# Designs tried in a protein design run: designed miniproteins, single chains, continued (2). Part 28

Each design is a single chain, and the fold is of that chain. pLDDT is the mean over its residues in the fold that is shown.

## One batch from the design tools (miniprotein)

Design m5002
Fold by ESMFold2-Fast:
Structure m5002 (fold): chain A 100 residues (1-100)
Amino acid sequence: MSVRELLERAAKVLEEAAKIAEENGDTDTAQSYRKLAEKVRELSEVEDPEERRLGLYTLLIATSVDIAALKNSKDPNVQKIRKKLEEARDLLAEAIRLLE
């Protein structure tokens, strides 16, 4: 899997998390996840490997914080969002490994 393919998949999964949040009435959270997806796509176009890697670490931390905030929710929709964020985090982590 190429870095570009991993980042496109991560962005898509973050968009899916945003859709679930919006359908669950949380427009602010949905907008936050869409902004994360946009930043992931922007990093796929960064040509400097070190700048791209540092940007991806920043997004990995942000996604991990969002996952931690949802960890104790019993809401099925929040659990679906958490699983999407975990998938995006794992894709970002793999992209970082390929840049090393």
Scores: mean pLDDT 86

Design m5003
Fold by ESMFold2-Fast:
Structure m5003 (fold): chain A 85 residues (1-85)
Amino acid sequence: TKEKLQATAIAASKLAEGARAIVDGSDSEKVVAQAAREMTQTGTAEATQYTQQLSYAYANPEKAAEILAQAEAQAAAAKAAVDAL
């Protein structure tokens, strides 16, 4: 449904937001925690996977740039799918 596609797009966007904070080297702890909460609020299966990826990036900052690139691509694809409806 359109609602499920929108929820998935939101979850992917929040993963990208959290990963970006880690890459930027800012005070990422609060941003990462907020992104994880907002992802889980979407209630999608993708949110569970994305939350695990974000936790991994936080523990392994050297992987954050790769996760950010993947998350941005996923968010763009999900948004395009919503916009095509």
Scores: mean pLDDT 79

Design m5004
Fold by ESMFold2-Fast:
Formats: sequence, structure tokens, C-alpha cells
Structure m5004 (fold): chain A 100 residues (1-100)
Amino acid sequence: SMKEEAEEAIKLAEEAIKLGKEALKKGMEALKVAPKELIPRAVGAVLLAVGAIVGGELAIRLAKNAKSLEQARNALRIAKEALKDAKEALKLAEEVLKRV
């Protein structure tokens, strides 16, 4: 149903924002300690983390304003992408921190 898709979108988007904020913090720490060859990975982690936070916030807004099943599904799609980006950002930041 539209309500179920919208509620799932909000739940996944909230997780993406939370994980994205953690990834951003770790990505910024990685940038401070990264050797020259790992700076691009640390930058990538920061950019993906910001994208996940922005995407998650957009997904929540779209889900709350959804008037059709299609709109709720679009919000869910954006929330899933944001969560994927947050997980990738965290992995990249942790890989840099592990090498220092």
C-alpha cells in the first residue's frame, strides 16, 4: 500500500541519515590522517556521506508528501540509494582509517 511504502521509505531514510552522519565523521577523521595516496578515498567517503544525508532528507520529505503509490515508491527508491551510499561511505572511511 502507499502508506506501507512511505513508512518503509522514512525508516530506511532515517537509517541512511544516521549512518551517513557517522560516515561523514569518520571520513573527516580519515582526511586528517590519510597518507597522500589515500586522500582520494577519504574525499570519496565524505562526498558519498553528504549525498546519503541529503538523499535521506529528500526521501523523508517525498514520503511525507506522497499522494500516490508511485510517489511513495519513488521516495522508497531514493531512500534505498541513500542507505547504499551511506554504507559505501562508511566502508571507504573505515578502510582508510585501518591503513594508518
Scores: mean pLDDT 91

Design m5005
Fold by ESMFold2-Fast:
Structure m5005 (fold): chain A 80 residues (1-80)
Amino acid sequence: SLVEEAEKLVEELREAVEKGDVEKAKELIRQLGETAIRLVREGDHESALRVLAEAVEAARSNPELLEEAKRITEEFFAAS
């Protein structure tokens, strides 16, 4: 399901952040933004918001990743 895909991406994001893999973390943040929009289109607003919040929290320790997570969150609200 999209929810299971999103949760897997959040776990992979946390691992990439812990390893210092900034490029992989940015790609995962972008994929999470796309998945959140797909969740809303399928009517799952609660899971979409939770996934975005988890992406921001995972990125919090790295300012560059936090800016990317905020950017996808802004794009999400502009699109929804």
Scores: mean pLDDT 85

Design m5006
Fold by ESMFold2-Fast:
Structure m5006 (fold): chain A 57 residues (1-57)
Amino acid sequence: KRYRVLAAELSKQLVAAGIKDGDVLTGRQLAEALGWPASAAPLAVRLALKEGIIEEV
């Protein structure tokens, strides 16, 4: 499943990883950009959706 970045600026980790608004990421790529293990991808996705940082594609 893929997710589009809507507000990368809301996450210092995403900005530091070079992620920009309009980028399309998998849950694993999102977790990696946040500096989390791939096993945390479901949690990373849930939190980013809740905060309006990403949307489902």
Scores: mean pLDDT 83

Design m5007
Fold by ESMFold2-Fast:
Structure m5007 (fold): chain A 90 residues (1-90)
Amino acid sequence: MEKAEKFSEKIKNLVEEKSTLKPEEADELMKKLAEVFEKLNEILEEKGIGTELPKYKQFEIAAKIFEKEGNEELAILLKTIAEIYKKDEE
C-alpha cells in the first residue's frame, strides 16, 4: 500500500505542481507505466474490457477491478495514471 500510494501521490504532484518532468522522474514513471501496462493488458483480456474506450477510462475500469480484488496498491496507481491520461499527460 505505502509504495503505491507514495508513487501515485508523486505522479499527481508531477502532473499538478510541475510544468515539466525531470529526466529521473520521467524514467521512474515510464518504468512503472510499463509494469502497469503489462498487468492492465492481462486484466483487459481476462475481464473482456474493450480497447475502444479512451485510455483514461480503461485505466479507471482496471483500477476498480484491482480494488475489488483487494489489490489496493495497484488500484491507486492505475487511478493516478488514468488522471494523467485524462489531463493529456504522458
Scores: mean pLDDT 60

Design m5008
Fold by ESMFold2-Fast:
Structure m5008 (fold): chain A 81 residues (1-81)
Amino acid sequence: GAALPADTLPSDEEVLKRLEEIIDRAAQAKGSERAALNVAGMLLAVADGATPEQYRRLAEHAEKLGDKETAEMFRRAAEEL
């Protein structure tokens, strides 16, 4: 089957760092840009196979930034997995 070499796959820690960066950017953005970043963050988490624990950690991070909408979105994702 088609597979990427292990060296090109990010670690769970690297995936979480990228997701946290997207959440940070979303918290600073407004309107359609914020919505687009939230969608991008969710798609990245799904594509990288984020666990319920990782979604919960991302929700906590968003809530600490005062972004309750993003926090709720990730909490729902954790419950659905």
Scores: mean pLDDT 71

Design m5009
Fold by ESMFold2-Fast:
Parts: structure tokens; sequence; C-alpha cells
Structure m5009 (fold): chain A 70 residues (1-70)
């Protein structure tokens, strides 16, 4: 959970999210993983949250892909 959350945070920063937005995405990963969500469920919610934070579909897909491949 923490390893994946840190990877998502780092990738979000690379994609141009603010530190606050990147931390919010990382917190979503930690919370969902702690709740027993599957990688597919985590990827889906990260995708939706990235779009809600103003990301492009391509940026949101990049974050979701990271979750599915880790």
Amino acid sequence: ADELAEKVREKALELGFSPEQAERLAETVRDLARAGATPLQIAFFVYLEALHLGATREQAKELARLVLNE
C-alpha cells in the first residue's frame, strides 16, 4: 500500500500535479488498499480522482496504468 502510494505520488508530480494534489492521490491509494480494494478498483478510483483534479484523460490513464502494473 505505502509503496504503491509513493509511486503514484511521484508519478503525479512528474505529470505536473501540485504537491497537495499528488498527496491526495497517494492518500486515495492508501485508503483503498487498506479497505481491501483490488488493483483494478484502485486504478479506477485514481483515474476518476485525477480527472476531478483537472488532469487530461492521458495523464489519468498514465496513473491508472501505474497502479495496474505494480
Scores: mean pLDDT 84

Design m5010
Fold by ESMFold2-Fast:
Structure m5010 (fold): chain A 64 residues (1-64)
Amino acid sequence: MTPQEVIENFRKALQELRDAARAGDTEKVEEARKKAIEYGLQLGFDEETVEGAVRTVETAGRLA
């Protein structure tokens, strides 16, 4: 997987997470969160940084 592909997959996972959080779909939130963390770590982010970003996106989805 190229770095550009990982970035695109990371973006898609975050978008899926936001949409799932907005819909209140707990199962899809868990799946999207897992994918976002996986791709974020592959991009070289620290676990704490990735988890913080995921929590921010989940919160934004719930509030939107």
Scores: mean pLDDT 81

Design m5011
Fold by ESMFold2-Fast:
Structure m5011 (fold): chain A 65 residues (1-65)
Amino acid sequence: WEQFREDMREGARRYLDAAEEAFKNGDLEKASLYADIAMLFAGVAGDEELYRRAKELLEEIDKAK
């Protein structure tokens, strides 16, 4: 379980990075999708900081639509 939780945290980090890059490039659909996945993985991992970052990014993406 510990390894699975770490894998989910790593996944959250990678998808959050991808979401931020997509957002910078103006790809709002990809940014939203990747941020949703990052938030899901962060939630499963119990990482409140990553969850908060993904949620904040989703809010910014929504405002840009």
Scores: mean pLDDT 80

Design m5012
Fold by ESMFold2-Fast:
Structure m5012 (fold): chain A 73 residues (1-73)
Amino acid sequence: MAEKLAELAEWLKRKAEELGKEEAVKLAEKAVELARAGDVGGARELIGKAAVATGDEEIEREVEERLREIREE
């Protein structure tokens, strides 16, 4: 779980940087830290917040789908 969450958060951070969404970058970066520390719940919460902060509907949808897949495993 933690490895997949860290990968998703790193992907999201990169996407937020491309979009110039500073708040989303900060949230995604913190999510990477939490995922690598083993805080799965905290990482999932911040990933969701970061996705919303990007303001990109496609990114939000992809993140929601990947979070669902990670949870259902």
Scores: mean pLDDT 81

Design m5013
Fold by ESMFold2-Fast:
Structure m5013 (fold): chain A 59 residues (1-59)
Amino acid sequence: MSEEARRYLELGREALRRGDYVSAQRYFAQAIEKAIEAGDWELKEEGARGYLEALRGRR
């Protein structure tokens, strides 16, 4: 189980809630990396969606 990936995913979501898109992108990028290392495809997709949402918020 990729506990580290899930932790970064939660941090990214929290950063999005407070409008900190820069931190959100960094946390989601880490979540994607850790999910790939753990072979967790579902968490990788969740991280990727969060990353794109943070990227759109910065525009």
Scores: mean pLDDT 82

Design m5014
Fold by ESMFold2-Fast:
Formats: sequence, C-alpha cells, structure tokens
Structure m5014 (fold): chain A 85 residues (1-85)
Amino acid sequence: SLERARELIRQARRAYFEDGDVSKAASLLTAAGILISAAQIEGADPKEVREVEIELLRVMLAMARAEGDAAQAERYEALLRRLEE
C-alpha cells in the first residue's frame, strides 16, 4: 500500500541519516519502490502515486548526494522535475 511505502521511506531516511545503516536504507527504499509500482498497477490514484514517488526520489537524491554520486544525483533531479511538473 502507499501508506506502507511512506512508512518505509521514513524508516529508510532515519536508517541512513541517523543510524548510518546504508544497507538497511537501501533495502527499505527497494521495498517502498515495489509497493509504489504495485499500487500503480492496481489503479491507485495517480496523484497519490506521484506524491509518494516524489518522497522516494527525494530520499534517493539525498543519499546519492551524501555518497558523492553526482551522476545518480543528476538523474534523480531530472526525474523529480518531471514528476513535480
């Protein structure tokens, strides 16, 4: 569900930025992405799906920047721009 995806995204942010647990954060974000994709296929409200995708991508962007992955950060910034417009 999208509610569960939001919870996993919040847990991933805490795992990465508070606990320094990169592996746990990556696993939680992967699980959130799967739930978002499932909700979209099952006909969830496209606006709600987009809002949760934006939340996911913002955490992924923040992690890419923290890791110094400039190429991945640029890709996430481009995806966010497209979803927010």
Scores: mean pLDDT 88

Design m5015
Fold by ESMFold2-Fast:
Structure m5015 (fold): chain A 82 residues (1-82)
Amino acid sequence: SAEEVAARAAELLSRLLPTARVSHRVVGGTVAAPQVHVFATPDGSRGTLLLPTADGTAVVTAEGPESAERLREALERVAAEL
């Protein structure tokens, strides 16, 4: 389910980035492919991963002291594993 995908993605991301604050949710509607959006913040970076599923879109958000490059790599790795 979308909820199981979101929870699993958040678990994997938390293991890769133990200092980041990770949250997940499910939204209605579909994206054609996984999407990664990352930007730098004064304290590090923030990113969002959108994963298409049969019953909705799994959304995982992370914010922490990591660089935008490191956070993007982690989100892309999680997307590739799922």
Scores: mean pLDDT 83

Design m5016
Fold by ESMFold2-Fast:
Structure m5016 (fold): chain A 66 residues (1-66)
Amino acid sequence: SEDEKLMEEIGKLALRAVEYLLAGDVEAAKKEFEKAKELTEKASEEIKPRAQRLVDELEETFASLQ
């Protein structure tokens, strides 16, 4: 479904953000994270809570590394 494809893409963007962050490329990580946030805002009500939870967890990870 379209929702499954969107959730998969959000997951891939979040994974890339974490990979860049672990590599020390904070700017690349932020770009991938912003893409994940943008797709989450466009998500249907069916998947939005799951996508938002992933984004929230990633945002806490970014905050804890300051």
Scores: mean pLDDT 82

Design m5017
Fold by ESMFold2-Fast:
Structure m5017 (fold): chain A 56 residues (1-56)
Amino acid sequence: PAGEARAGELGTAARQRVIKEAEKVKLDRPLSDEEIAAAGTFEEAVKAYKSAIESQ
């Protein structure tokens, strides 16, 4: 239904932003899909990724 469609768009947007951020930073190491799965949600994974990058 409509709610699921919206959730799908959010997931796609989050993944797209992760790809753009990775390319801007020119990562020496690729971002693992496991981190996205471990977070439970794509938005949480993106926040964790950015936090880790800024911490280092």
Scores: mean pLDDT 58

Design m5018
Fold by ESMFold2-Fast:
Order: sequence, then structure tokens, then C-alpha cells
Structure m5018 (fold): chain A 103 residues (1-103)
Amino acid sequence: VTLTMSPSEVTAKEGETVTLTATASESTPYISWTFEKDGKSTTLLSNGTVRAPGVSDRYKGSGSGTTWTLTIENVKKEDEGTYYAHDRTGPPGSSGQGSKLTL
């Protein structure tokens, strides 16, 4: 499965809500969301909606089939970085180009 992120880049102000969309080339049962900053990758959500330990409740996942969303509420400067969607059944690196958030 190929995942396409939209938007590829987004600029937000602190306190805004940002929505990132991953579109799958075919129906997938689940995706995972990761965040990369300064060469470090952190899992945000697994299986579409399951929040990783220590991840803020401001990060919310939804979607099914071919359309999946990550919503970041009350955006903070610490949220700057690149977000990726990964197909649960695909090999590592099967994600498309990430979405870059800047404040």
C-alpha cells in the first residue's frame, strides 16, 4: 500500500488545530502515525487511534479504508517537525513523503 500525505507542508499558529490526511492506494485495516524531529522518530498513534505512552491527548487519529487523519489540537512550538503515516502491513519505509509542520 502507498500512502500519500496532504498537505506536504503546513504553517500554523500556536493554539490552532492542524489536520493531516493520509490517502492509501488501496484499503488498509490500520495505519500508524510517527513524528520525526532532529533525526529522532517517535510513534504517536498505532492501529489508527491507539496513542503511544507519553504522547499528548492533543493528538487524535480517525479514518478507515483509504482515508486516515491525524488531528493536532492546540498546536505548540514543540509540535514542529515532520509527520508520517505508515501502513501497518507494509515493510518499514512504505510511507510516502511526510507532512512538515512549522509554527
Scores: mean pLDDT 76

Design m5019
Fold by ESMFold2-Fast:
Structure m5019 (fold): chain A 72 residues (1-72)
Amino acid sequence: PPPPRVELEAEAFDEDGNLVYRERAVDKDLDLTPAFEAARRLGRPITVRVKLRRDGQLVAEAEGTLTPASLA
């Protein structure tokens, strides 16, 4: 049988909770490089959330914080 459809979504938020970056990938790898570039450019902490969906259903979610010091 064909493999199930996999969707990855990444959202990045500033310290005030504003969405500064979003990317979605379907049946391919997610590129978080633009989120790292946004953190470096803003010089402020950002929160990144990644959601994994399989056949339209949320099966996993992860959250992490990027600080400007980690990008220097």
Scores: mean pLDDT 72

Design m5020
Fold by ESMFold2-Fast:
Structure m5020 (fold): chain A 62 residues (1-62)
Amino acid sequence: MSREATRVAAVTLLENGLSPERAKAVLIRAGVDEAVADEVIAEYERDPEAFRAEADAAIRAA
């Protein structure tokens, strides 16, 4: 899965009320590489607003 698709999935899980740890576990179970899932969740925790904006842009571009 691309990093962009992983961001979209992560935002969906987090906006549905999952914790960062649980969202990471779901991404890994869905076949996302652990390192990629960890980096994406860390990006969200660092700047949630920018992360949501990037994910929203990816969704609208599709």
Scores: mean pLDDT 76

Design m5021
Fold by ESMFold2-Fast:
Structure m5021 (fold): chain A 75 residues (1-75)
Amino acid sequence: MKEKRKRLLQATLEAMRVAAQKDPEIAQEIARLYKEMVESKDFEKVLELARKIAELVSKVDPETAARLQALIDEA
């Protein structure tokens, strides 16, 4: 469980960096959700937040969003 959480957080951080290069406003929203993920001890809530981030990323980079979604599905 801890390893899956770390991998998901790292993938989300990478997706946020990609979004920041393309759309700073979407990147700010992703950053808020990412902070909630880091502060959450509930893995189900972490997965819900990651799905919301993947939806936001899909608006600017569908490939990065698909990679993040694949990790969510594995978790």
Scores: mean pLDDT 80

Design m5022
Fold by ESMFold2-Fast:
Structure m5022 (fold): chain A 67 residues (1-67)
Amino acid sequence: DAAVQAAMRAALEESAKEAGVEIDPNAKDIGELAIRTLNAIREKKGPEAADKAHERITQAAVDAAGG
């Protein structure tokens, strides 16, 4: 769903900005973007920060899907 993908992308951008990592603007799909962004956050800030970012992205997807 385009709305879910847009919400996840926004959450990824916010999480990347908070962690001080760059988001790849040329990632082909949301899954690739999520993997790359979460790995960058984990490398820079550690697993707890990556887990928080993952929770934020999951919540954004749930909210956009009407949950």
Scores: mean pLDDT 79

Design m5023
Fold by ESMFold2-Fast:
Structure m5023 (fold): chain A 80 residues (1-80)
Amino acid sequence: MHSELGLEHYRRGDYEGAAKHYEEALKEDPNDAALWTSLGEAYYKLGDYEKAIEYYQKALELDPTYEKAKENLEEVKKKL
């Protein structure tokens, strides 16, 4: 499962690999707020705060109540 591979890479500190696998998972299921949030987290770890914001916003467009994406979006905005 592509999302499982993404999480495995993220846990190992391979954030580029994590992002790649999350992006592959999203090509198959683009309506998964948790996957968009995970992709944002990977880009946040890579220091790409603009992409992290974009992906957290996509998660919130799909699920406005998704607490993890809301918290992460507030946190990354402090880095801009």
Scores: mean pLDDT 85

Design m5024
Fold by ESMFold2-Fast:
Parts: C-alpha cells; structure tokens; sequence
Structure m5024 (fold): chain A 89 residues (1-89)
C-alpha cells in the first residue's frame, strides 16, 4: 500500500523513474496486485512514449472499477494515469 501511494505521488509529480521503482516494489511484495501492475505498465509506457501500453493500463484500471466501483485505490490510480497522459500531450 505505502509503495503504491508513493508511486502514485511520483507519477503525479512527473517523476517516472521514481514511480516505476515504487510500483516494482509494490509488485515484489504482492505479485497479484493488479493496480500496481497496471500502474507499472502505465509509467513504463509514459516513459517510452508507448500509447498502446498506457491505454492498456487505463483499460485494466477501468476493468477493476467495473468489478468493484468502491475500489478507491484503482480510482486514484486511474485519475493519476489520466492526469499524467494529459500532461504528456
């Protein structure tokens, strides 16, 4: 959780390298964390200029919210990715 939160803060600040490191650490602790996996895909996609990876990450987060609309972590993650994509345009 704390590594996910720090990664989201880094992503919001535009520090993609820090965001990637935090999301990798979150996945190391919980390999089944789909939010961390989607955020890592998004951060790597943004760093590489890979719109397919970034779009795929957003769709994964939307899927999590469709399954559980009360998933505040997935909501915050989607908002952070959308803001980072908007800033990159």
Amino acid sequence: MADLERGIEALEAGDLDAAIAHFERALERDPENEVAAALLLAARGLKAGDAVATTGAMLRLVGLLLENPENEVARRALEAVMAAVRAAE
Scores: mean pLDDT 84

Design m5025
Fold by ESMFold2-Fast:
Structure m5025 (fold): chain A 68 residues (1-68)
Amino acid sequence: SEYIEKAKEALKKGDLLAAARYARQALESVGLEDEGKRLLTEAVRAIAHGDEEKAREIIEEAIKLAEE
């Protein structure tokens, strides 16, 4: 999926907001729209609180879920 590839590239660059948005798009493309919205909200909250490790973990879980 194009969105999974873009999410992984954004993670490599440290662009956590872009990675979270692409991960949401990937989840929506496999019919997991509600999970995508929830995970995006949680990732954005972690980023806002400076918890980059938690944000990265949430985004990585979203990518894994979209790859299933």
Scores: mean pLDDT 84

Design m5026
Fold by ESMFold2-Fast:
Structure m5026 (fold): chain A 61 residues (1-61)
Amino acid sequence: MRARLEAIAAKFSEEQQREFLDLVGMGELEAARKFVYERTGERLSDAELIALAQILRERLA
């Protein structure tokens, strides 16, 4: 799972990473799921969206 999410994270620009984190932070999981799908073609569960947000926060720290 983590390797797949890391590969998805690598497809996002810094601006897209910020937008995604804002959506997850607001609890807008449906919008966050669409955001990932429109840009990567990947369909993520709620748990995978939360895990991706953790990976992106680690990368930005």
Scores: mean pLDDT 82

Design m5028
Fold by ESMFold2-Fast:
Structure m5028 (fold): chain A 113 residues (1-113)
Amino acid sequence: MSKETEELLEQAEGRAKGHPDEEVREKLLEAVELAREHPDEELAKLAAEAVMLAAMHPDEEVALKAAEAIVLALKHPDEEVAKEALEKVIEALLNPDEEEALEKIEEAKELAK
């Protein structure tokens, strides 16, 4: 794993630890550990970016569902499916509409099953 990806994972872990909701924090930290152990550096980098965005999201339900989607994506055996799911989570977390964000995160979770 590159130094840049390791630094992103450290930033993601710091943001996750700072989250006020314990359940969200625990899921985001699980995602960080899975990303560190993942053999695909591109997926680890995408997961770090997704974790940072989820940790900073103002809505706890969006943050929790995003964290769950990231965990599912990182556990998926197909790297292409995992990448698509993580990209969908990132797109959803950047969407200012909470309802659309939740719908897109659920689509990512279904893809990553």
Scores: mean pLDDT 83

Design m5029
Fold by ESMFold2-Fast:
Structure m5029 (fold): chain A 73 residues (1-73)
Amino acid sequence: MKEKARSLLEKGKELLDQGKYDEAVKYFEEAIKLDPNNEEAYYLLGLAYMRKGDIEKANEAYQKALDIKLKKR
């Protein structure tokens, strides 16, 4: 449910703050799996990839967040 997706996002944010980027990515991917239209989850996934230096994956995630927000697919 939505509450689980929210809980996963909060845990992922804590992991980002701790510098555990690989673990944060996994939590954001699980949140997306539960709520595929969650703009925040894609944005945070992009931020995690950016912190890892994976610019291509970061840009893909950011583009997905923007598409959800503006185009609604």
Scores: mean pLDDT 81

Design m5030
Fold by ESMFold2-Fast:
Structure m5030 (fold): chain A 58 residues (1-58)
Amino acid sequence: MSAFELLSEAGELAEQLTDDEIKELEELARESIDADKLTDEELAKTALELAKKVLSKK
């Protein structure tokens, strides 16, 4: 997948998240993502996986 495709999927999933779930995602992202060391594609993949994990907790 291209970074654009991954970001599009992450955006669609983010629209399904509540404000509380978005905060949980941000906390997980800060712990799991070293943005300075990741490519845009790797960052998008990690964000998508974290969004799926937050949604699965419902």
Scores: mean pLDDT 67

Design m5031
Fold by ESMFold2-Fast:
Structure m5031 (fold): chain A 78 residues (1-78)
Amino acid sequence: IEELEKEVEENPNDAKLWFELGLAYFKKEEYEKAIEYFKKALELEPSAEIYRGLGLSYLKLGKYEEAEKYFEKAKELE
């Protein structure tokens, strides 16, 4: 994770690195951190995978309305 954090500092416009950092925090069950990093990735380059990551993270936090909105956005992009 520290390695990914350094890579996003060096390459802050690389959406894939922010997405990978979000996945790493999701795997650690740090869902609020995962959401922050997924939102960074989304700001740079929207994708269905990023929206699903946000949806799953909100679902894990019990924020069902937010989760559903992001899952719907993921379906729109496909």
Scores: mean pLDDT 82

Design m5032
Fold by ESMFold2-Fast:
Structure m5032 (fold): chain A 59 residues (1-59)
Amino acid sequence: SREALDKLIERAQALGNKVLEDNPKAKVTVEQIGDNKVKLTIEVDGKKTVLEADASELE
């Protein structure tokens, strides 16, 4: 489960970096909000998108 969580965080960071590459002024935040849960927040031009994913979905 920890390995799955680490991979989920890595994927979230990669997605966030891709958004920043296309939108340099975007604000991207990756947070672990539980033992198996990661929250990705993307803010672009005043639009806020929140994505939550569980590491258990990768097991």
Scores: mean pLDDT 76

Design m5033
Fold by ESMFold2-Fast:
Structure m5033 (fold): chain A 56 residues (1-56)
Amino acid sequence: AEELAEEVKEALLAAGVPEEEAERIARQIRDLSRRDAGAALDLAMEVGRLVQERKA
């Protein structure tokens, strides 16, 4: 849950996303993980896919 949010934040920062935006997305994943861990994982994977597309 919190570990997923931290991993996503670090991946976003490494991809050049501003810290403010990366932290906002990480908070959304933390909030979602409290309601539905599966949905939080799905969101984290989708964000990772979009980050890789931005690098290309």
Scores: mean pLDDT 75

Design m5034
Fold by ESMFold2-Fast:
Structure m5034 (fold): chain A 79 residues (1-79)
Amino acid sequence: KKEEILKKAEELEKLGEEYEKQGNYELAAYEYSVAGTLYEAIGDYEKAAEMYLKAAEAYRKAGNLAAAEHLLKKAKELL
């Protein structure tokens, strides 16, 4: 259900924020990227792009520049 997917996306967004506060950028990026995929699945492209941009920045902070670039391009395709 769309409502179930939305709640899961919101949970993962929050979890990403918590990992980011802890300095665990790899896990923060992962949670944000999954949240983005769920927002995209329900057609919320603005929220999906926001999540992919947050994931890209978190991967950049983790030193994973290839993953960061991939997610940045993904976000731009939705805007």
Scores: mean pLDDT 89

Design m5035
Fold by ESMFold2-Fast:
Structure m5035 (fold): chain A 86 residues (1-86)
Amino acid sequence: MTLVLTFKNLSEEQKKELIEEAKKLAERGYDVEVKVEGDTLTITIGNLTVEQVIGEVLRAIGLGLDGAEVEIKFNGDTVEITVTFP
């Protein structure tokens, strides 16, 4: 499975934290791509099991989503999560 995480309306501190989490995933052997566009960050993670995708969904939700808008889409072998911070 492939997971695409898109975070919008990020502060500089939130971007740094998410980039560090992406680096930790890559260090653990995950296939990770990161794209930064202004205050938007997209993290693509390939070759995940269903259990790993669930874990990353919960992690994304746990990254300070008090009041954030969250959208989750299932598209075949790809799970797309968009988080917009207030």
Scores: mean pLDDT 76

Design m5036
Fold by ESMFold2-Fast:
Structure m5036 (fold): chain A 78 residues (1-78)
Amino acid sequence: MDKVAQAFTKVASEMLKEAPEEKHPEVEEAIRRAADAISKGDYKGAVKILEEMAKKLGVDSPETKKALEELRKAGEEA
C-alpha cells in the first residue's frame, strides 16, 4: 500500500537533510506542491517539481538521486 507515499516521504526527508535551514521554506513549498500533484495522480509532475527544486538548491547527493528514482519508479508502477 502506497509505495508512492513511502518513496515521496524518503525524497522529502533527503532533500530537507541536504538543504540548508535557510532554504527549508522553499523545500517545504515544493514538497507541498508535489504532494498535491500525487493526490491528483500526477506522479510525473510531482517528480518534476522535486527535481527542479533539488537542481535550484544544488542538492544532488547519491541519496537524493536514489530517492527521486525510487519515486519515479513507484509512480510508473501505480
Scores: mean pLDDT 80

Design m5037
Fold by ESMFold2-Fast:
Structure m5037 (fold): chain A 63 residues (1-63)
Amino acid sequence: MTPEELLKKADEAFEKGDFVEASKLYIEAMRKARKEGNTELLKEADQRLKEVVDAAPDPVAAL
């Protein structure tokens, strides 16, 4: 799965309020984007992950 596909799935999970699934998918997107040198997608995924952490009752990014 491409980093872009992972980002899309993470956005869908975030929209559904599944913050745990969204954070996992954003982290995977960031890992793949970093490996591919896609700094733009890496920054986008990082920013969205921060939004998940801010919105969640508990910081799910710690998982």
Scores: mean pLDDT 76

Design m5038
Fold by ESMFold2-Fast:
Structure m5038 (fold): chain A 118 residues (1-118)
Amino acid sequence: MVEVVESGGGTVKEGGSVTLTAKVSGVDFSSSTVAWLREPPGGPPIGIASISADGKTTSYGPEVEGRATISVDHERSTAYLHLDNLKAEDTATYYALVFSGETNILAFGEGTQLTVVA
């Protein structure tokens, strides 16, 4: 069974930074693609970052491009999302999705809540 556990949320001031983590188990992580989604209060889930299985290809949504860095540690089966220069609109529950190939979703976790305050 594939399991994902996200952590690293909490309450942070605007202009600060945060690193969210996702620990993955039950799958060969070196062959898995990882994406981060966020679900803002009262809004739909939005994809914000992805990284290919080999760690070489990254993609970012326009709202976080230039402020976000996605990375993976294959030896530790952990994915990271670093967010700089936090804004109030970064307030959301953040989920990591793990999938095989481009479209086969294997698992996602329960999320980690980030609250950005002025």
Scores: mean pLDDT 82

